# Designed miniproteins, single chains, continued (4), part 60

Each design is a single chain, and the fold is of that chain. pLDDT is the mean over its residues in the fold that is shown.

## One batch from the design tools (miniprotein)

Design m14062
Fold by ESMFold2-Fast:
Structure m14062 (fold): chain A 95 residues (1-95)
Amino acid sequence: SLEDKVIAILAWQLIQTRLEEGKITEEQAKKLMEKLKETFGFDFSANTPENTEELVAILRELAEWMKEVGAEKAKEYALKMYEEAQKLIDEWLKE
């Protein structure tokens, strides 16, 4: 779903940010990247045109939805998806 794809992208970005900030180790980051691939089917380590096209399609679908509902509702949705991404990362780190 669009929601799952957005959560996957946000989770990937959170992994990078937490690694850069020293909040997780390289081993933890590797584990989380593998969990992302297993859970959502995205291989963020692959730099392929297909991955780029899929990302653009997700962003276009999200932008059209944001245009219809307005910026305030879009912000609420983004915060909810960000919270879900954080929750997934925290749960995966416990495994």
Scores: mean pLDDT 78

Design m14063
Fold by ESMFold2-Fast:
Structure m14063 (fold): chain A 65 residues (1-65)
Amino acid sequence: DPEKGAELAYQGLKLSGVPEAGERAAKAMRDGNGDEARKIAQPAVEKLTPEGAKLLAEGISLASK
């Protein structure tokens, strides 16, 4: 479910304080560009809360299926 995956990834990145990166990553995921989405999200991943990281990982997993 790419749409649900993109939504969860956006929420995870938004929780880390980078909503712009979340929006760009979600768009890339919807377009089937998981590698691009990961590159966009990568700088924020180390600063994510545990809950934000969980949402991002779940979103990437769903978008990649």
Scores: mean pLDDT 74

Design m14064
Fold by ESMFold2-Fast:
Structure m14064 (fold): chain A 68 residues (1-68)
Amino acid sequence: SSEEERLLKRLEKALKLLEEGKLSRVATMVLLHESQEALEWAKKNGYSEKVIELAERVIELAKEKLAE
């Protein structure tokens, strides 16, 4: 779906920003929360494994960056 494709692109951009260390602590916290909600939504709506795995990667990297 167009919604799934937009989420995939947002997650790819989020991962790149996290990897490049360009996000503030507050922005990383917001991204973690939004990515957790997106993961739950994607699972409920049967989105592709690629979207699920990418969301999980963004969540884990955000947690690492926050040292929580």
Scores: mean pLDDT 85

Design m14065
Fold by ESMFold2-Fast:
Structure m14065 (fold): chain A 68 residues (1-68)
Amino acid sequence: SLLEKIEQITRDIIRKKASERGIELPEEEVQKRARKIAEKILEAIKSGDIEEYYKNLSEVEQETLKKI
């Protein structure tokens, strides 16, 4: 599904950023963060009102959107 694809992309970005910073994130924390971000992105896509969403994007959200 689209949600699963966004979640997987988000997990990969979170892991990459953590690795670049020398941070070891537990797998459950990566999954939790990725799910929340994926749900927010999917909701923004479904609503069609993305202008307000774009004003408050985190770095992870920006990179995830580029890969969708």
Scores: mean pLDDT 77

Design m14066
Fold by ESMFold2-Fast:
Structure m14066 (fold): chain A 68 residues (1-68)
Amino acid sequence: MMSAEKKMEIIRKATELEGVTGSMAGVALYEIEKNPKTTKQDIVDFLKAAGASEESAEKAAEIIMEEV
């Protein structure tokens, strides 16, 4: 299980991307914890559905998945 400090760091990094909110990043981390088989593409698809651009969604998913 990831520490609370590590989760906050990942959320902070992801929110530096235009159109990515802390809520979006937090939900993405929650889905990874709920299902450890969650792929980068699953996170990209979620972020795009939540309103992020394709470019921001790809970069945010990369940040989130690299740190897990």
Scores: mean pLDDT 78

Design m14067
Fold by ESMFold2-Fast:
Structure m14067 (fold): chain A 55 residues (1-55)
Amino acid sequence: RVEKGRELHKKLLELAEKYKEEGVAENVVDPLTGRKYVKPKTEEDAKKLLEEALK
């Protein structure tokens, strides 16, 4: 949903700042929404984070 895309983007931007500071994540463009989001260095963690943020 569009609304959830906006909230996901906001949450992941905040996580990007925090995780980049710790060096455990990087910014990635979401292929579905085209928004920037933070991705943990492992793909498995990235899936988990996306699912939780979308809730």
Scores: mean pLDDT 59

Design m14068
Fold by ESMFold2-Fast:
Structure m14068 (fold): chain A 63 residues (1-63)
Amino acid sequence: SIEDRLKQRKEDLEALKERLEEIRRELAASPDPSPVQVATLAILEAAIDFLEELIKELEEKLK
């Protein structure tokens, strides 16, 4: 169902946010972060933004 999908997307969002915090912590501890680490951070931020917008769209459809 759409409601089950929404719940799963919210769980996925929380997992991505935890991974983002982990990468941010790694980068903060590094005096010279690699381009790969910086790219990973950007990808996670974009994925979170995309998923938040998708969740919002699904919630609007359930009204």
Scores: mean pLDDT 82

Design m14069
Fold by ESMFold2-Fast:
Structure m14069 (fold): chain A 84 residues (1-84)
Amino acid sequence: SMKKEFMERIEESSRLAREFHKELQEMRKRGASDQEILDFVEEVEEKHRDAEAGLPVLLATERVLLLKRLGLATSEEINAEILA
């Protein structure tokens, strides 16, 4: 069933998003640097580049916020990319 396969893919993306968020929270609790968290985000993006909405949205949001904190992107640059 195509509908079952589609639902399984959406559920998998949701599961990965929850796992990503949980690991991100644990990294922050143990005092991981913004650079260490950015490296983790980029690793997950590369590993799951074909994932559907959910995980990609969380990864992109976190990456943007981390780049701002590291001084690699300004709020204006972030807003320009969101509006494009």
Scores: mean pLDDT 72

Design m14070
Fold by ESMFold2-Fast:
Structure m14070 (fold): chain A 95 residues (1-95)
Amino acid sequence: MEEFEKLMKEAEEVSDRLVKAINEAEQLIRQGKKIPDELKKEITELVEKARELFDKLMEASKNLTPEEQRKAARLMAVLAIDIAAADYLLKVSEK
């Protein structure tokens, strides 16, 4: 329970930070600008952390109540979408 709540808070923080970085990168791409190396590094580090948190939530979910499993599954889905979006943006920025 306590460990799960900590994982949820950390995952939500990482998701929020990754979404902000993705939105900044998308805005730059739409303006025909290159993504700064500092922003690429930030996105890469947040993606790695998001993947680690996804794995931790998946392992924790085995011992959770149905309500907690539902909350974990929704956040894991958000993390997966954020990771995919970040990977795609980094790939298109390499041209």
Scores: mean pLDDT 84

Design m14071
Fold by ESMFold2-Fast:
Structure m14071 (fold): chain A 90 residues (1-90)
Amino acid sequence: SSREAEEEAAFRRALALALEQGLLSEEEARELEREYEEHHEPAAVYAYILVYSTLRNREVARKIRDLIKAGKYEEAEALAQEAAKEAGLG
């Protein structure tokens, strides 16, 4: 329960930071909030957060976002793991 609230808060903080940094439009952020509310898949959300905040790779982050929108969370996570490995983080 508290962990779920913390995960949602972390997701919302990451969206706010991405908006502030111009990495997401308001429309893209709204779509990601909708996908999170519908699917509640924390792993895909963390994968997205990792790429945007740590790796700062906008193209990979965009692909992850598109996979999340499509409900393809395993593919989103795998793409983020590959990006982290290429950056020496996995």
Scores: mean pLDDT 66

Design m14072
Fold by ESMFold2-Fast:
Structure m14072 (fold): chain A 88 residues (1-88)
Amino acid sequence: MSVEELIEKAEKLVEEAKKTGSDELAKEAARLASEAINKAYKEGDVEGIKRALEVAKRALEVSKSQEAISTAIGAILLGIGALLDLSL
């Protein structure tokens, strides 16, 4: 799965989580955002990291459980770390 495909799937899951109130979908969106960040980082794709980080932030906004919140925060921290590393 490409960075773009991972981001697209994660965005769709955020929208479904927002519509349904599903914490499991919010958590899966954050997980896919983390996969997109890792893949974009390996490819040197700064724009891909930034886009996936925005999806992770949106996943956090729709997360209610400690597990989903922790997953989204983990994705956000991963994205920030990747951007800092590529900027050095």
Scores: mean pLDDT 88

Design m14073
Fold by ESMFold2-Fast:
Structure m14073 (fold): chain A 85 residues (1-85)
Amino acid sequence: AAAEKAAIEALADQVIAAHQQVIELAKKNQMDPSIVQAAQEVIARAQAVRAEAVALLDAGRIDEARALVQAFQRELAEFRRRYFP
């Protein structure tokens, strides 16, 4: 559905924007390069999930698209827990 596709795209775009902001702040404050690298990895994952989930929805593989987005959301929760101060 168009609404489901829009929601997935919005989620991915928000994650990408948030982590791009983290990279900008980390570079401005000359923080550990590992923070920049971790944020870049999250951005790459978000871009890949966005493309794959949209392709799955376009192919009518709705259950697979939903499973992929759910797995990505779990990965984001684990990432936040791991790097939560």
Scores: mean pLDDT 81

Design m14074
Fold by ESMFold2-Fast:
Structure m14074 (fold): chain A 80 residues (1-80)
Amino acid sequence: SRAEFLRELEKRALEALKNKDYPTLLLVVAEYAEALGLDEEAAFLRERAPEVRTEEDFRALVEEAVARARPRMEAEAAAR
């Protein structure tokens, strides 16, 4: 189920955070984005994951992915 999928992603994210493993944390975020249908953003995050060394790098990449998705999500909302 979606709830079980999200619970497993949360568990993986918490473990990555505990280990300060930002590349793995970014991959978990990418998997969540893909589950939301944000395939372009998921691909972007996966490509950039090996480059992430700090929490600031992680935050910047997630914020960029959100900014890239926003116009498309707003267009979909307006089309309802």
Scores: mean pLDDT 81

Design m14075
Fold by ESMFold2-Fast:
Structure m14075 (fold): chain A 70 residues (1-70)
Amino acid sequence: MFIEGVSEEEARRIIELARNRDSEGLGALADELEARGVRAYRVEEDGRIIDVADPDPARVREAVARQRAL
């Protein structure tokens, strides 16, 4: 998987929440990932998850929010 410290199931949940426009669920999941020290990731327009070398959970929120906006 392209995400370090995030399981495949968690990655699928993030994409699903983003596509369902569930910003509240995305925020809750971002907080959980922050508590675990998970590395931030980027979600492309085609739904691909790209690992980024930034462990900031705010980038997880940003990447998912951007995917929802597209």
Scores: mean pLDDT 58

Design m14076
Fold by ESMFold2-Fast:
Structure m14076 (fold): chain A 83 residues (1-83)
Amino acid sequence: DLEKKLKEERERVERYMKELGLKSESELFSAGVLAAIELARLKKNKTLTPEQLAKYEKEIEAMNAVLRKIELEFEIKVAERKR
């Protein structure tokens, strides 16, 4: 059930927005992109702490939740158009 999966991803996105103090999905996505860049830099420089790893992984997962939501919305739209 694509609609059930979409509801779960929407709830996940809303939870991440609340936990990270962000006001929009675009801010959540931007935070995830920046977290991925920073995580790669810290790993290369061997300065990554466990706390930084946990923070950036959470921001990246929040970005992935936004992407999954968009993909599911697209799949539902395609299915609706084809009956």
Scores: mean pLDDT 81

Design m14077
Fold by ESMFold2-Fast:
Structure m14077 (fold): chain A 66 residues (1-66)
Amino acid sequence: LPPRPEPVHVEDEAEDVREAALELERAARESPAIAEVVSVEIGPDSARVVLRTDDGTEIVVTIRRR
């Protein structure tokens, strides 16, 4: 059966940022220092991950391309 690949350029444009955000979320869930992942927002050129530490402190991590 002949292949009909679809373009992935749109996802590829933000793939590194999206993957970094998902890896950060995964690592945070595995970390004993992080009690909760409050939110993960993934945009075309940036991602924002809000974490809550075991001490109740919130950390906002912004991932952006140069």
Scores: mean pLDDT 70

Design m14078
Fold by ESMFold2-Fast:
Structure m14078 (fold): chain A 110 residues (1-110)
Amino acid sequence: SIEFIEELIKQLEEVKRLVEEALEMVRNNAPREEVARVLEEVIRLLEEMKEKAEKEGDEETADMLQHLIERARYALELVRDPSTSRERIAEELELLGDMVEKLIEYLKKK
């Protein structure tokens, strides 16, 4: 439904905001534990959106959300690894943000 797509777009805009917040935290040398908490919230929201897409029968959107979940989980693993540079974490978060924006653009064209 149109209402379902509009709600997903709104939720993805919040996910994008949280990813941008995590990126700024990394750039401003915030504790890794705090960055990890933001990414855990991103993963939680994406998982809720995927469940809604699956219930709506939108398999394509559910698959796209699964790719975002996997990428966000990978970013979280990098954050939790003290040997990973903040520059590498920032690069991964920038890629995640770009992927979220592309999904928003895709949904707006539906």
Scores: mean pLDDT 90

Design m14079
Fold by ESMFold2-Fast:
Structure m14079 (fold): chain A 69 residues (1-69)
Amino acid sequence: KEEIEKEIEEARKLWPDVDLSDAPPELQETIELSKQVIESGDPTLLLEAIAKKQKKPELYEEHKKKLEE
């Protein structure tokens, strides 16, 4: 959770002038999803989206088991 926040902050520092309104839909979707993960504190939301996009449900199941520990 805290590591994700730090990565987002570091990315913002590298591209401070990024206009999100003009960003590709995929990038906007990723940013919104990251925000939801941070606010909910549930990283499985990000894993679900990645698994759906890549069509790899095994990746989601494996990481979900690890996070439940």
Scores: mean pLDDT 60

Design m14080
Fold by ESMFold2-Fast:
Order: structure tokens, then sequence, then C-alpha cells
Structure m14080 (fold): chain A 111 residues (1-111)
């Protein structure tokens, strides 16, 4: 299994935007998707149950969803600020316990 961040919208986020990150795994044999910002936990989803665990620090602005058939996980952050700039990492864990990750640098511009 491999995972990659396949979509970032908007491409050039500014303060107040909704930022959407989509990661895709190479197979549907995914157990979990976990999102991190600068190594800090943001959110996790169980791909089999759809159960979401959010870091309480982000819970008011962050949502995470999974499409099991597409093997995608979508992280959504509303009302972004310049402090949301950083390296976002998705870690996918397979049903066999193997892990794969991908990272993207996001820069949120001041309005």
Amino acid sequence: MSVGIVSISPERPVEGDTLTLVSQASTTDVKTFEWYKDGKFVAKIDALTGEVTLNPEYADRVSLSVDRAAATATLTITNVTVEDSGVYTDVATGLDGSTSSDSAEITVLKK
C-alpha cells in the first residue's frame, strides 16, 4: 500500500478560506487515515467504521471523512488563518499493519 495527497483546494489559500486536503491509498485494504500538522495530531478516521477522532484543539474547524470504495480520506479545515500554515502529513495504516505517508507544505496568506 502507498498513500498520496492528490488534491489541495484552494491551491493558494488565504485567511478565511476553507482548506480541503484529499489523500488516496493505492488499495482499499486501509484500516486508518491519520492527519498531522508539523508532527502534531489533527484527526484520525477508521476506514472500516467511519469513526473519527479529532484533536479537541481543532474540533471546531476540522472534519475528516473517508470514501472506502475510492480509498480516499478528506481533511477539511474551515476559516483558516496564517497559523494553519505548515507541513500536513497523512499516515495510512493497512489491514496488515503496514504504514505509508505523504506530506504537503501549505502556506496560508494574509488577506
Scores: mean pLDDT 87

Design m14081
Fold by ESMFold2-Fast:
Structure m14081 (fold): chain A 64 residues (1-64)
Amino acid sequence: MSDEEFFNQVKELLLSAGLSEEVAEGLAKQAVEEVQRLVEKDGLPRDEAVQKVLESVKAALEKA
């Protein structure tokens, strides 16, 4: 999954949860940055970092 694909997936998920486009875009950008940090700083494989961040976003939406 590319950064662009992941950004769009997170943005769509947030928009579906009722967030505004501006807020969803900002949070999706932060999610991409978090994937990059997990890969660069924690040494996680990119696919695992993507899944971890995506699961965190989904869990946050489910409890809200």
Scores: mean pLDDT 80

Design m14082
Fold by ESMFold2-Fast:
Structure m14082 (fold): chain A 100 residues (1-100)
Amino acid sequence: KEEFLEKIRKLIKEGQISREEARELAKKAKELEIEPEELKKLILETLKEISPTLDSDELTQKVRAAIILAEELQKEGVISEEELEEFKKELKKILKETLK
């Protein structure tokens, strides 16, 4: 659902997500049968869009929120363990490239 994707975008921009909230979002993604590639693209594009406007601490907080969400997505079976590791590498790359 578009509403669900917009909620994910908002939470990543806020950079404040608890493990419990991430788990609830992961369960909803599974129930809605959200395509893993679409969800990964949404998160990566959101971070790339906002990264030039953020300082290093702010960006680190947003990336941490994305990692927590990705871990819960893997636990719910929305993404595989291999996909999780690849996604974490892409998230760390955004952090590294933007802070230089």
Scores: mean pLDDT 78

Design m14083
Fold by ESMFold2-Fast:
Structure m14083 (fold): chain A 77 residues (1-77)
Amino acid sequence: SLEEAERELERLLEKMKENPDMSLEERIEAAERIMRIEQEIGVDRVSEIVAKFAAKDLEGTKRVARALVEAIKEMLE
């Protein structure tokens, strides 16, 4: 369901925030899962969830965003 996908995204963001030493392989797996969730719930809804996450912890959200961008770059190489 859409609600399950939204909860999974929230859990993935929290897991990445609490585990800054996550391996590149684990970060790639998380990025792939987030991209699948985006296809299901849409980019606007993902953005709303990320904005809510950032409102609670901006610096943690920035770290997660950087880790995801790095993982996506590695997937494209």
Scores: mean pLDDT 85

Design m14084
Fold by ESMFold2-Fast:
Structure m14084 (fold): chain A 76 residues (1-76)
Amino acid sequence: MTVEEYIELVRGLPRALFEGLVRLVAPEREFPLSDEELEALKEGVIAVFREKGPDYVPTVPGSELPLEEQLALYLL
């Protein structure tokens, strides 16, 4: 997939599916997510794809990555 296809995928994800991914990565968060937090996390994931591209390989363990980067890797 291209960067543009990943961005479209993230923006088009229903709340329930995106929250499902957040629950897998950060189950300690308070659910349901606020609209502001949901939008902020989606834009953060989009920023990861814009900056690093679809071939991004983290240089640190996944547990040390920001939530947005962990979510982006789940979508790759």
Scores: mean pLDDT 74

Design m14085
Fold by ESMFold2-Fast:
Structure m14085 (fold): chain A 105 residues (1-105)
Amino acid sequence: SVNKAKLLAQMTLGMIEVALSVALLTTPESDTAKKAQLQRALDLINETIEKVEKAKSVEEILEILEKTIKELEKLRQETTDPEVKKLLDLAIKSLEETIKKIKEM
């Protein structure tokens, strides 16, 4: 079901969005580099949420999530902050688990 796949993807992406938003809010204004890295990740997740909402098939949802994982992995490689790395690692893992659940539907 496309609707079930969308719900699973949206729940996972929403959880990631909350985690990144909390990290951004708790980062000091003076840490401009860390804030920029968190904002880039948050922007990517928000763009992914919009793409998932517009998706018309389960295959399209899977392609969107897989592409998002690859983009998060690139951000992970560019990130120097250990807390941001941990948040990106958790985001990647949760999206991989969601892809597995969607494929098992």
Scores: mean pLDDT 91

Design m14086
Fold by ESMFold2-Fast:
Structure m14086 (fold): chain A 93 residues (1-93)
Amino acid sequence: MMVSFANTDITSTPDPKTLTVSVSGSLDGDATFWFLPSPETGTQHPRVTVSLSPGQSASATLVADTRSPRPTIPATVRFEGPSSEQVDVSVSE
């Protein structure tokens, strides 16, 4: 499995902040991406689901619904694959 992030400059994006994530490999089924909430604030962020097929890649755009710099920067994004495998990746400006 390969998880990659494009456009990680989330602080330069106008509100809402956006991050493009891409997944490729031999996964089959649905995968979900979302910003983890801050431990301090519990800020909810939308989850995005993509459908994966073996040998194909999928991309999703994550949106942090903020009107100011996020309190959670650097931010953590969680990928949850079809077999409930999880990868957490830190994203920073």
Scores: mean pLDDT 58

Design m14087
Fold by ESMFold2-Fast:
Structure m14087 (fold): chain A 73 residues (1-73)
Amino acid sequence: SKVEERIAKLKEEVDYVEKNLDQLSPEEVRARLERIAFEAFQIELLTGTPEVKKAADEIIERAWKILEKVRER
């Protein structure tokens, strides 16, 4: 489904940020993670399936945990 493809893409984008954390500026990391979290939140609001809600939630949590680590540096 389109929603599952969007979730997969967002997971890939979080993976990219996490792997390239030392090469990206703090500003770019913040902008990317905030956008990813926002898109995942929109998917969560629009979906009725528990599995998609859980996947979106995991993306949001992971994005904010990475952002928290960047803020501590």
Scores: mean pLDDT 84

Design m14088
Fold by ESMFold2-Fast:
Structure m14088 (fold): chain A 71 residues (1-71)
Amino acid sequence: ELSKKAEEIFENLYKEGREKGDVEKGIEQARAEMEKLAAESTPAGARGILNTADYFIKKVEEEIKKEEEEK
């Protein structure tokens, strides 16, 4: 399932970035890997992969902003 593969790539790279204390770098790496995966897929598959990447990146960015604003 393309969405699961995309989620797995994002979570692995995001986790690596978080462990190094550089979440932004992790998000950037995940985005690049997702774009690479999309380029290797069918047009319909690429759209699904990119939508999944956008969803996770936006969700993480919103959570980070909310945490900072709550302090």
Scores: mean pLDDT 69

Design m14089
Fold by ESMFold2-Fast:
Structure m14089 (fold): chain A 80 residues (1-80)
Amino acid sequence: AAAAREAVRQAMVKAVNLAMKELTDEQIDELITTLAQASDKPLAEVARTLVEAITKLIPNPSPELQKAIDELRAAADALA
């Protein structure tokens, strides 16, 4: 259980760091606002909200970011 939660947190950090390299400051503010609005939800739902937000803001992600998004989805599914 603890290991699954840490895996999701690590995947979220990786996805955010890669996404921030491809986002404008205004898009970063939108991402932060979306995550803040999801902060009362279970971690797996927060992770899925992050995936949806990144995908909406970056319709053509780099291969590295796409892999990070896929890893985050897998980690969220394993937690839930």
Scores: mean pLDDT 82

Design m14090
Fold by ESMFold2-Fast:
Structure m14090 (fold): chain A 62 residues (1-62)
Amino acid sequence: MPKEAPEEIVEKAVELALEKNVSPRLAVAIAFAEHHLATGKSFTQDEFDEAVKKVERKLKEL
C-alpha cells in the first residue's frame, strides 16, 4: 500500500542536502524536479511534505 515518494528520490535528496549544504525542503524540491524531467511523473504537495519529513529523519540518524 505505498502512497509514498520513491526511496530513490529520498536518498537523492539526502545526498543533495549533504553535498550542497541545502535545506531538506530544497533538496527534495531539486530531487523531485530531476525525477519529473527524467520520467514525466508529477507529485502532490502531500508526497512532497512526506519526502521532506523522511529526509529530515534520515539526516538526524547520521
Scores: mean pLDDT 75

Design m14091
Fold by ESMFold2-Fast:
Structure m14091 (fold): chain A 99 residues (1-99)
Amino acid sequence: SEAEKAAEEIIKLENLDLSSEEVIKEIEESSRALLESSRKGVDPLVKAAKERMTPEQLREMAEEFRKLAELLRKFNTPANLELADLYERAAEELEKLAE
């Protein structure tokens, strides 16, 4: 799914050296592209999850999205903070569906 591809790209950012100003700039630029892709992918994924996933699977996906949000917040750039909020909101919706 588009959301899984976006999550894979976010995990890829974790492997970058955060001590470099050039790397921080690259992370911000990559995160802006990921934000657009994630907005398109995450909403359809959450809607599909409601119809096809067990409560346990929904909680597992929510936990993974919360982990991604925490990682993104560590970069402390505008696009990464917006991405973190997007994944946090998706996690909250998945948790509601699991109830």
Scores: mean pLDDT 73

Design m14092
Fold by ESMFold2-Fast:
Structure m14092 (fold): chain A 69 residues (1-69)
Amino acid sequence: SMALREAVLREIAERLKDVPEDQLRQALAATLAALRARHSDDAAVQAVLDDMEAHPDETLARVRGLLAE
């Protein structure tokens, strides 16, 4: 759902708020892997993470938008 995607994006932004700009892409990949491991039994979260991993540049842009608010 869109609400779940927004919740996951905000969790990612909170985890990345102190990461330097030039390290955000690498830190995003690590955060997605950590969330995947934490929610291994949650099919809805896995589907959101799959979509985010399939669109890394779009995901990074959305996270940057949240960090800039």
Scores: mean pLDDT 85

Design m14093
Fold by ESMFold2-Fast:
Structure m14093 (fold): chain A 81 residues (1-81)
Amino acid sequence: IDEIIEKTEDPEAKELLKRFKDAIERVKNAQSLPELDEAVREGFETLEKLKPLLSDEDYRKVKSQFDLALLEAMTKLAEKE
């Protein structure tokens, strides 16, 4: 995601990408299912706003990073019990 933020010159898209990066970090740091749910909702809302501002390739890349973070968070949360 940092690479996409660095090459993005559109101020609106750049701000949304930074917010999306923050949402990914919140997903990774979620300590409970409700907390994970909130972070995931924020991530999806930001993705919807990014969709018209990014190329299809860049959109898929950032979505893949979000999906991976979600899978990692779910695994950690299951281990935490």
Scores: mean pLDDT 76

Design m14094
Fold by ESMFold2-Fast:
Structure m14094 (fold): chain A 66 residues (1-66)
Amino acid sequence: LKEEILELLKSGKAKVLKRETLSASKTSVVLRLIVEDPEGKVYEVVVELDLVTGEMTVLDAKELEP
Protein backbone atom coordinates (compact mmCIF):
# COMPACT_ATOMS: atom_id res chain seq x y z
CA LEU A 1 0.00 0.00 0.00
CA LYS A 2 2.68 2.59 0.97
CA GLU A 3 4.65 1.96 -2.25
CA GLU A 4 1.46 2.15 -4.32
CA ILE A 5 0.51 5.46 -2.68
CA LEU A 6 4.05 6.81 -3.16
CA GLU A 7 3.86 6.07 -6.92
CA LEU A 8 0.36 7.58 -7.08
CA LEU A 9 1.63 10.81 -5.48
CA LYS A 10 4.80 10.94 -7.63
CA SER A 11 2.77 10.45 -10.83
CA GLY A 12 0.49 13.40 -10.00
CA LYS A 13 -2.66 11.29 -10.48
CA ALA A 14 -3.84 11.73 -6.88
CA LYS A 15 -6.35 14.48 -6.09
CA VAL A 16 -5.44 16.12 -2.77
CA LEU A 17 -8.69 16.75 -0.86
CA LYS A 18 -7.08 17.93 2.40
CA ARG A 19 -3.58 18.81 3.56
CA GLU A 20 -2.38 19.31 7.16
CA THR A 21 1.16 20.15 8.22
CA LEU A 22 2.15 17.94 11.16
CA SER A 23 5.72 19.26 11.42
CA ALA A 24 8.01 21.54 9.43
CA SER A 25 11.74 22.31 9.45
CA LYS A 26 14.18 23.87 6.99
CA THR A 27 15.10 20.38 5.71
CA SER A 28 11.78 18.46 5.84
CA VAL A 29 8.00 18.71 6.12
CA VAL A 30 5.64 16.02 7.45
CA LEU A 31 2.13 16.25 6.01
CA ARG A 32 -1.13 14.45 6.57
CA LEU A 33 -2.99 14.21 3.27
CA ILE A 34 -6.43 13.02 2.30
CA VAL A 35 -6.09 11.90 -1.32
CA GLU A 36 -8.39 10.42 -3.95
CA ASP A 37 -7.11 8.04 -6.63
CA PRO A 38 -8.40 7.91 -10.25
CA GLU A 39 -10.92 5.21 -9.24
CA GLY A 40 -12.43 7.42 -6.50
CA LYS A 41 -10.91 5.59 -3.53
CA VAL A 42 -9.93 7.88 -0.64
CA TYR A 43 -6.79 7.42 1.45
CA GLU A 44 -5.37 9.03 4.58
CA VAL A 45 -1.62 9.35 4.08
CA VAL A 46 1.24 10.67 6.18
CA VAL A 47 4.24 11.70 4.09
CA GLU A 48 7.66 13.20 4.75
CA LEU A 49 9.00 15.53 2.08
CA ASP A 50 12.78 16.02 2.18
CA LEU A 51 13.34 19.62 1.07
CA VAL A 52 17.07 19.03 0.43
CA THR A 53 16.77 15.98 -1.88
CA GLY A 54 13.13 16.33 -2.99
CA GLU A 55 12.49 12.73 -1.86
CA MET A 56 9.02 11.80 -0.62
CA THR A 57 8.56 9.02 1.94
CA VAL A 58 5.17 7.54 2.85
CA LEU A 59 5.21 7.05 6.64
CA ASP A 60 1.63 5.77 6.93
CA ALA A 61 -1.24 5.01 4.56
CA LYS A 62 -4.75 3.66 5.01
CA GLU A 63 -7.80 3.42 2.78
CA LEU A 64 -10.81 5.30 4.16
CA GLU A 65 -13.33 3.61 1.82
CA PRO A 66 -13.76 -0.20 2.07
Scores: mean pLDDT 78

Design m14095
Fold by ESMFold2-Fast:
Parts: sequence; C-alpha cells; structure tokens
Structure m14095 (fold): chain A 95 residues (1-95)
Amino acid sequence: SLKEKVEELKKRAEELLKKAQEMVDELLARARATDSPLTAFLYEPLKKAKELIKEGEKAYKEGNYEEAKEKYEEAIKILEEYIEELERMYEEGRA
C-alpha cells in the first residue's frame, strides 16, 4: 500500500515538474529577455523540486518509503503552488 502510494506520488511530482518547466521556458520566451537574474529566479523552484525528487528516489531505493513519500509530497506542493504563480504571471506580468 505505502509503496504503491509512493510510486503514484513520484509520477505526480514528475508530471508537475514537466508542466512547470514548460511554463517557465514559455514565459522566458514571451519575455524576450534571457537576463541571468530573471532566469535564475524562475528556475529556482524547479531546482528545489528536482532535488526533493532525487532525495525521494534515494529514500525509495533504501526502502525508506515514509521518507520518500514526504519528499515527493513536498515537491508536489512546491510545484502546484509555483504553477499557480506562473499562471498569474502569464496573465498579469506582460500587461
């Protein structure tokens, strides 16, 4: 049960990471600016989520499914909140 739930959480985290990455790439393209501070700022939440997913994978390989669950849930939370922020930036940040 816990192992299956952790596998589902990993899949969800990876799907959200892909969506957020695509949104960041599109936002940067629309801004027509590859300013290093803006690029670093927009990629920072993605970097944090990627690190949490890696930590979850390590815990899973070690049989620590509780830790893997916590890491993937934290990554999902960061990505869901960030996607909402990116959606707002698309509507407001260029007007």
Scores: mean pLDDT 82

Design m14096
Fold by ESMFold2-Fast:
Structure m14096 (fold): chain A 79 residues (1-79)
Amino acid sequence: SFEEKVEELKKKDPKSYEVAKEIGRQLYDLGVEIDAYLAYKLLEKGDPRAEEILQRLGISVEEAKKAYEDFEKRLEEAK
């Protein structure tokens, strides 16, 4: 989970934790990207709820994939 990744960074690399904290602030302003990230992750797992979530968000599979990739890249860049 996001919280587990944050706690791991905090323990192993305090410098990267500060970077992740700033990324967290940016993600707060982009809350829809988090929902898209989760929806795409469920889609990858084959969870039928993924399509319902995407429909509610008004987001395409391609847009959800972009949000997922962006979120993962930001987390990796913080390490």
Scores: mean pLDDT 71

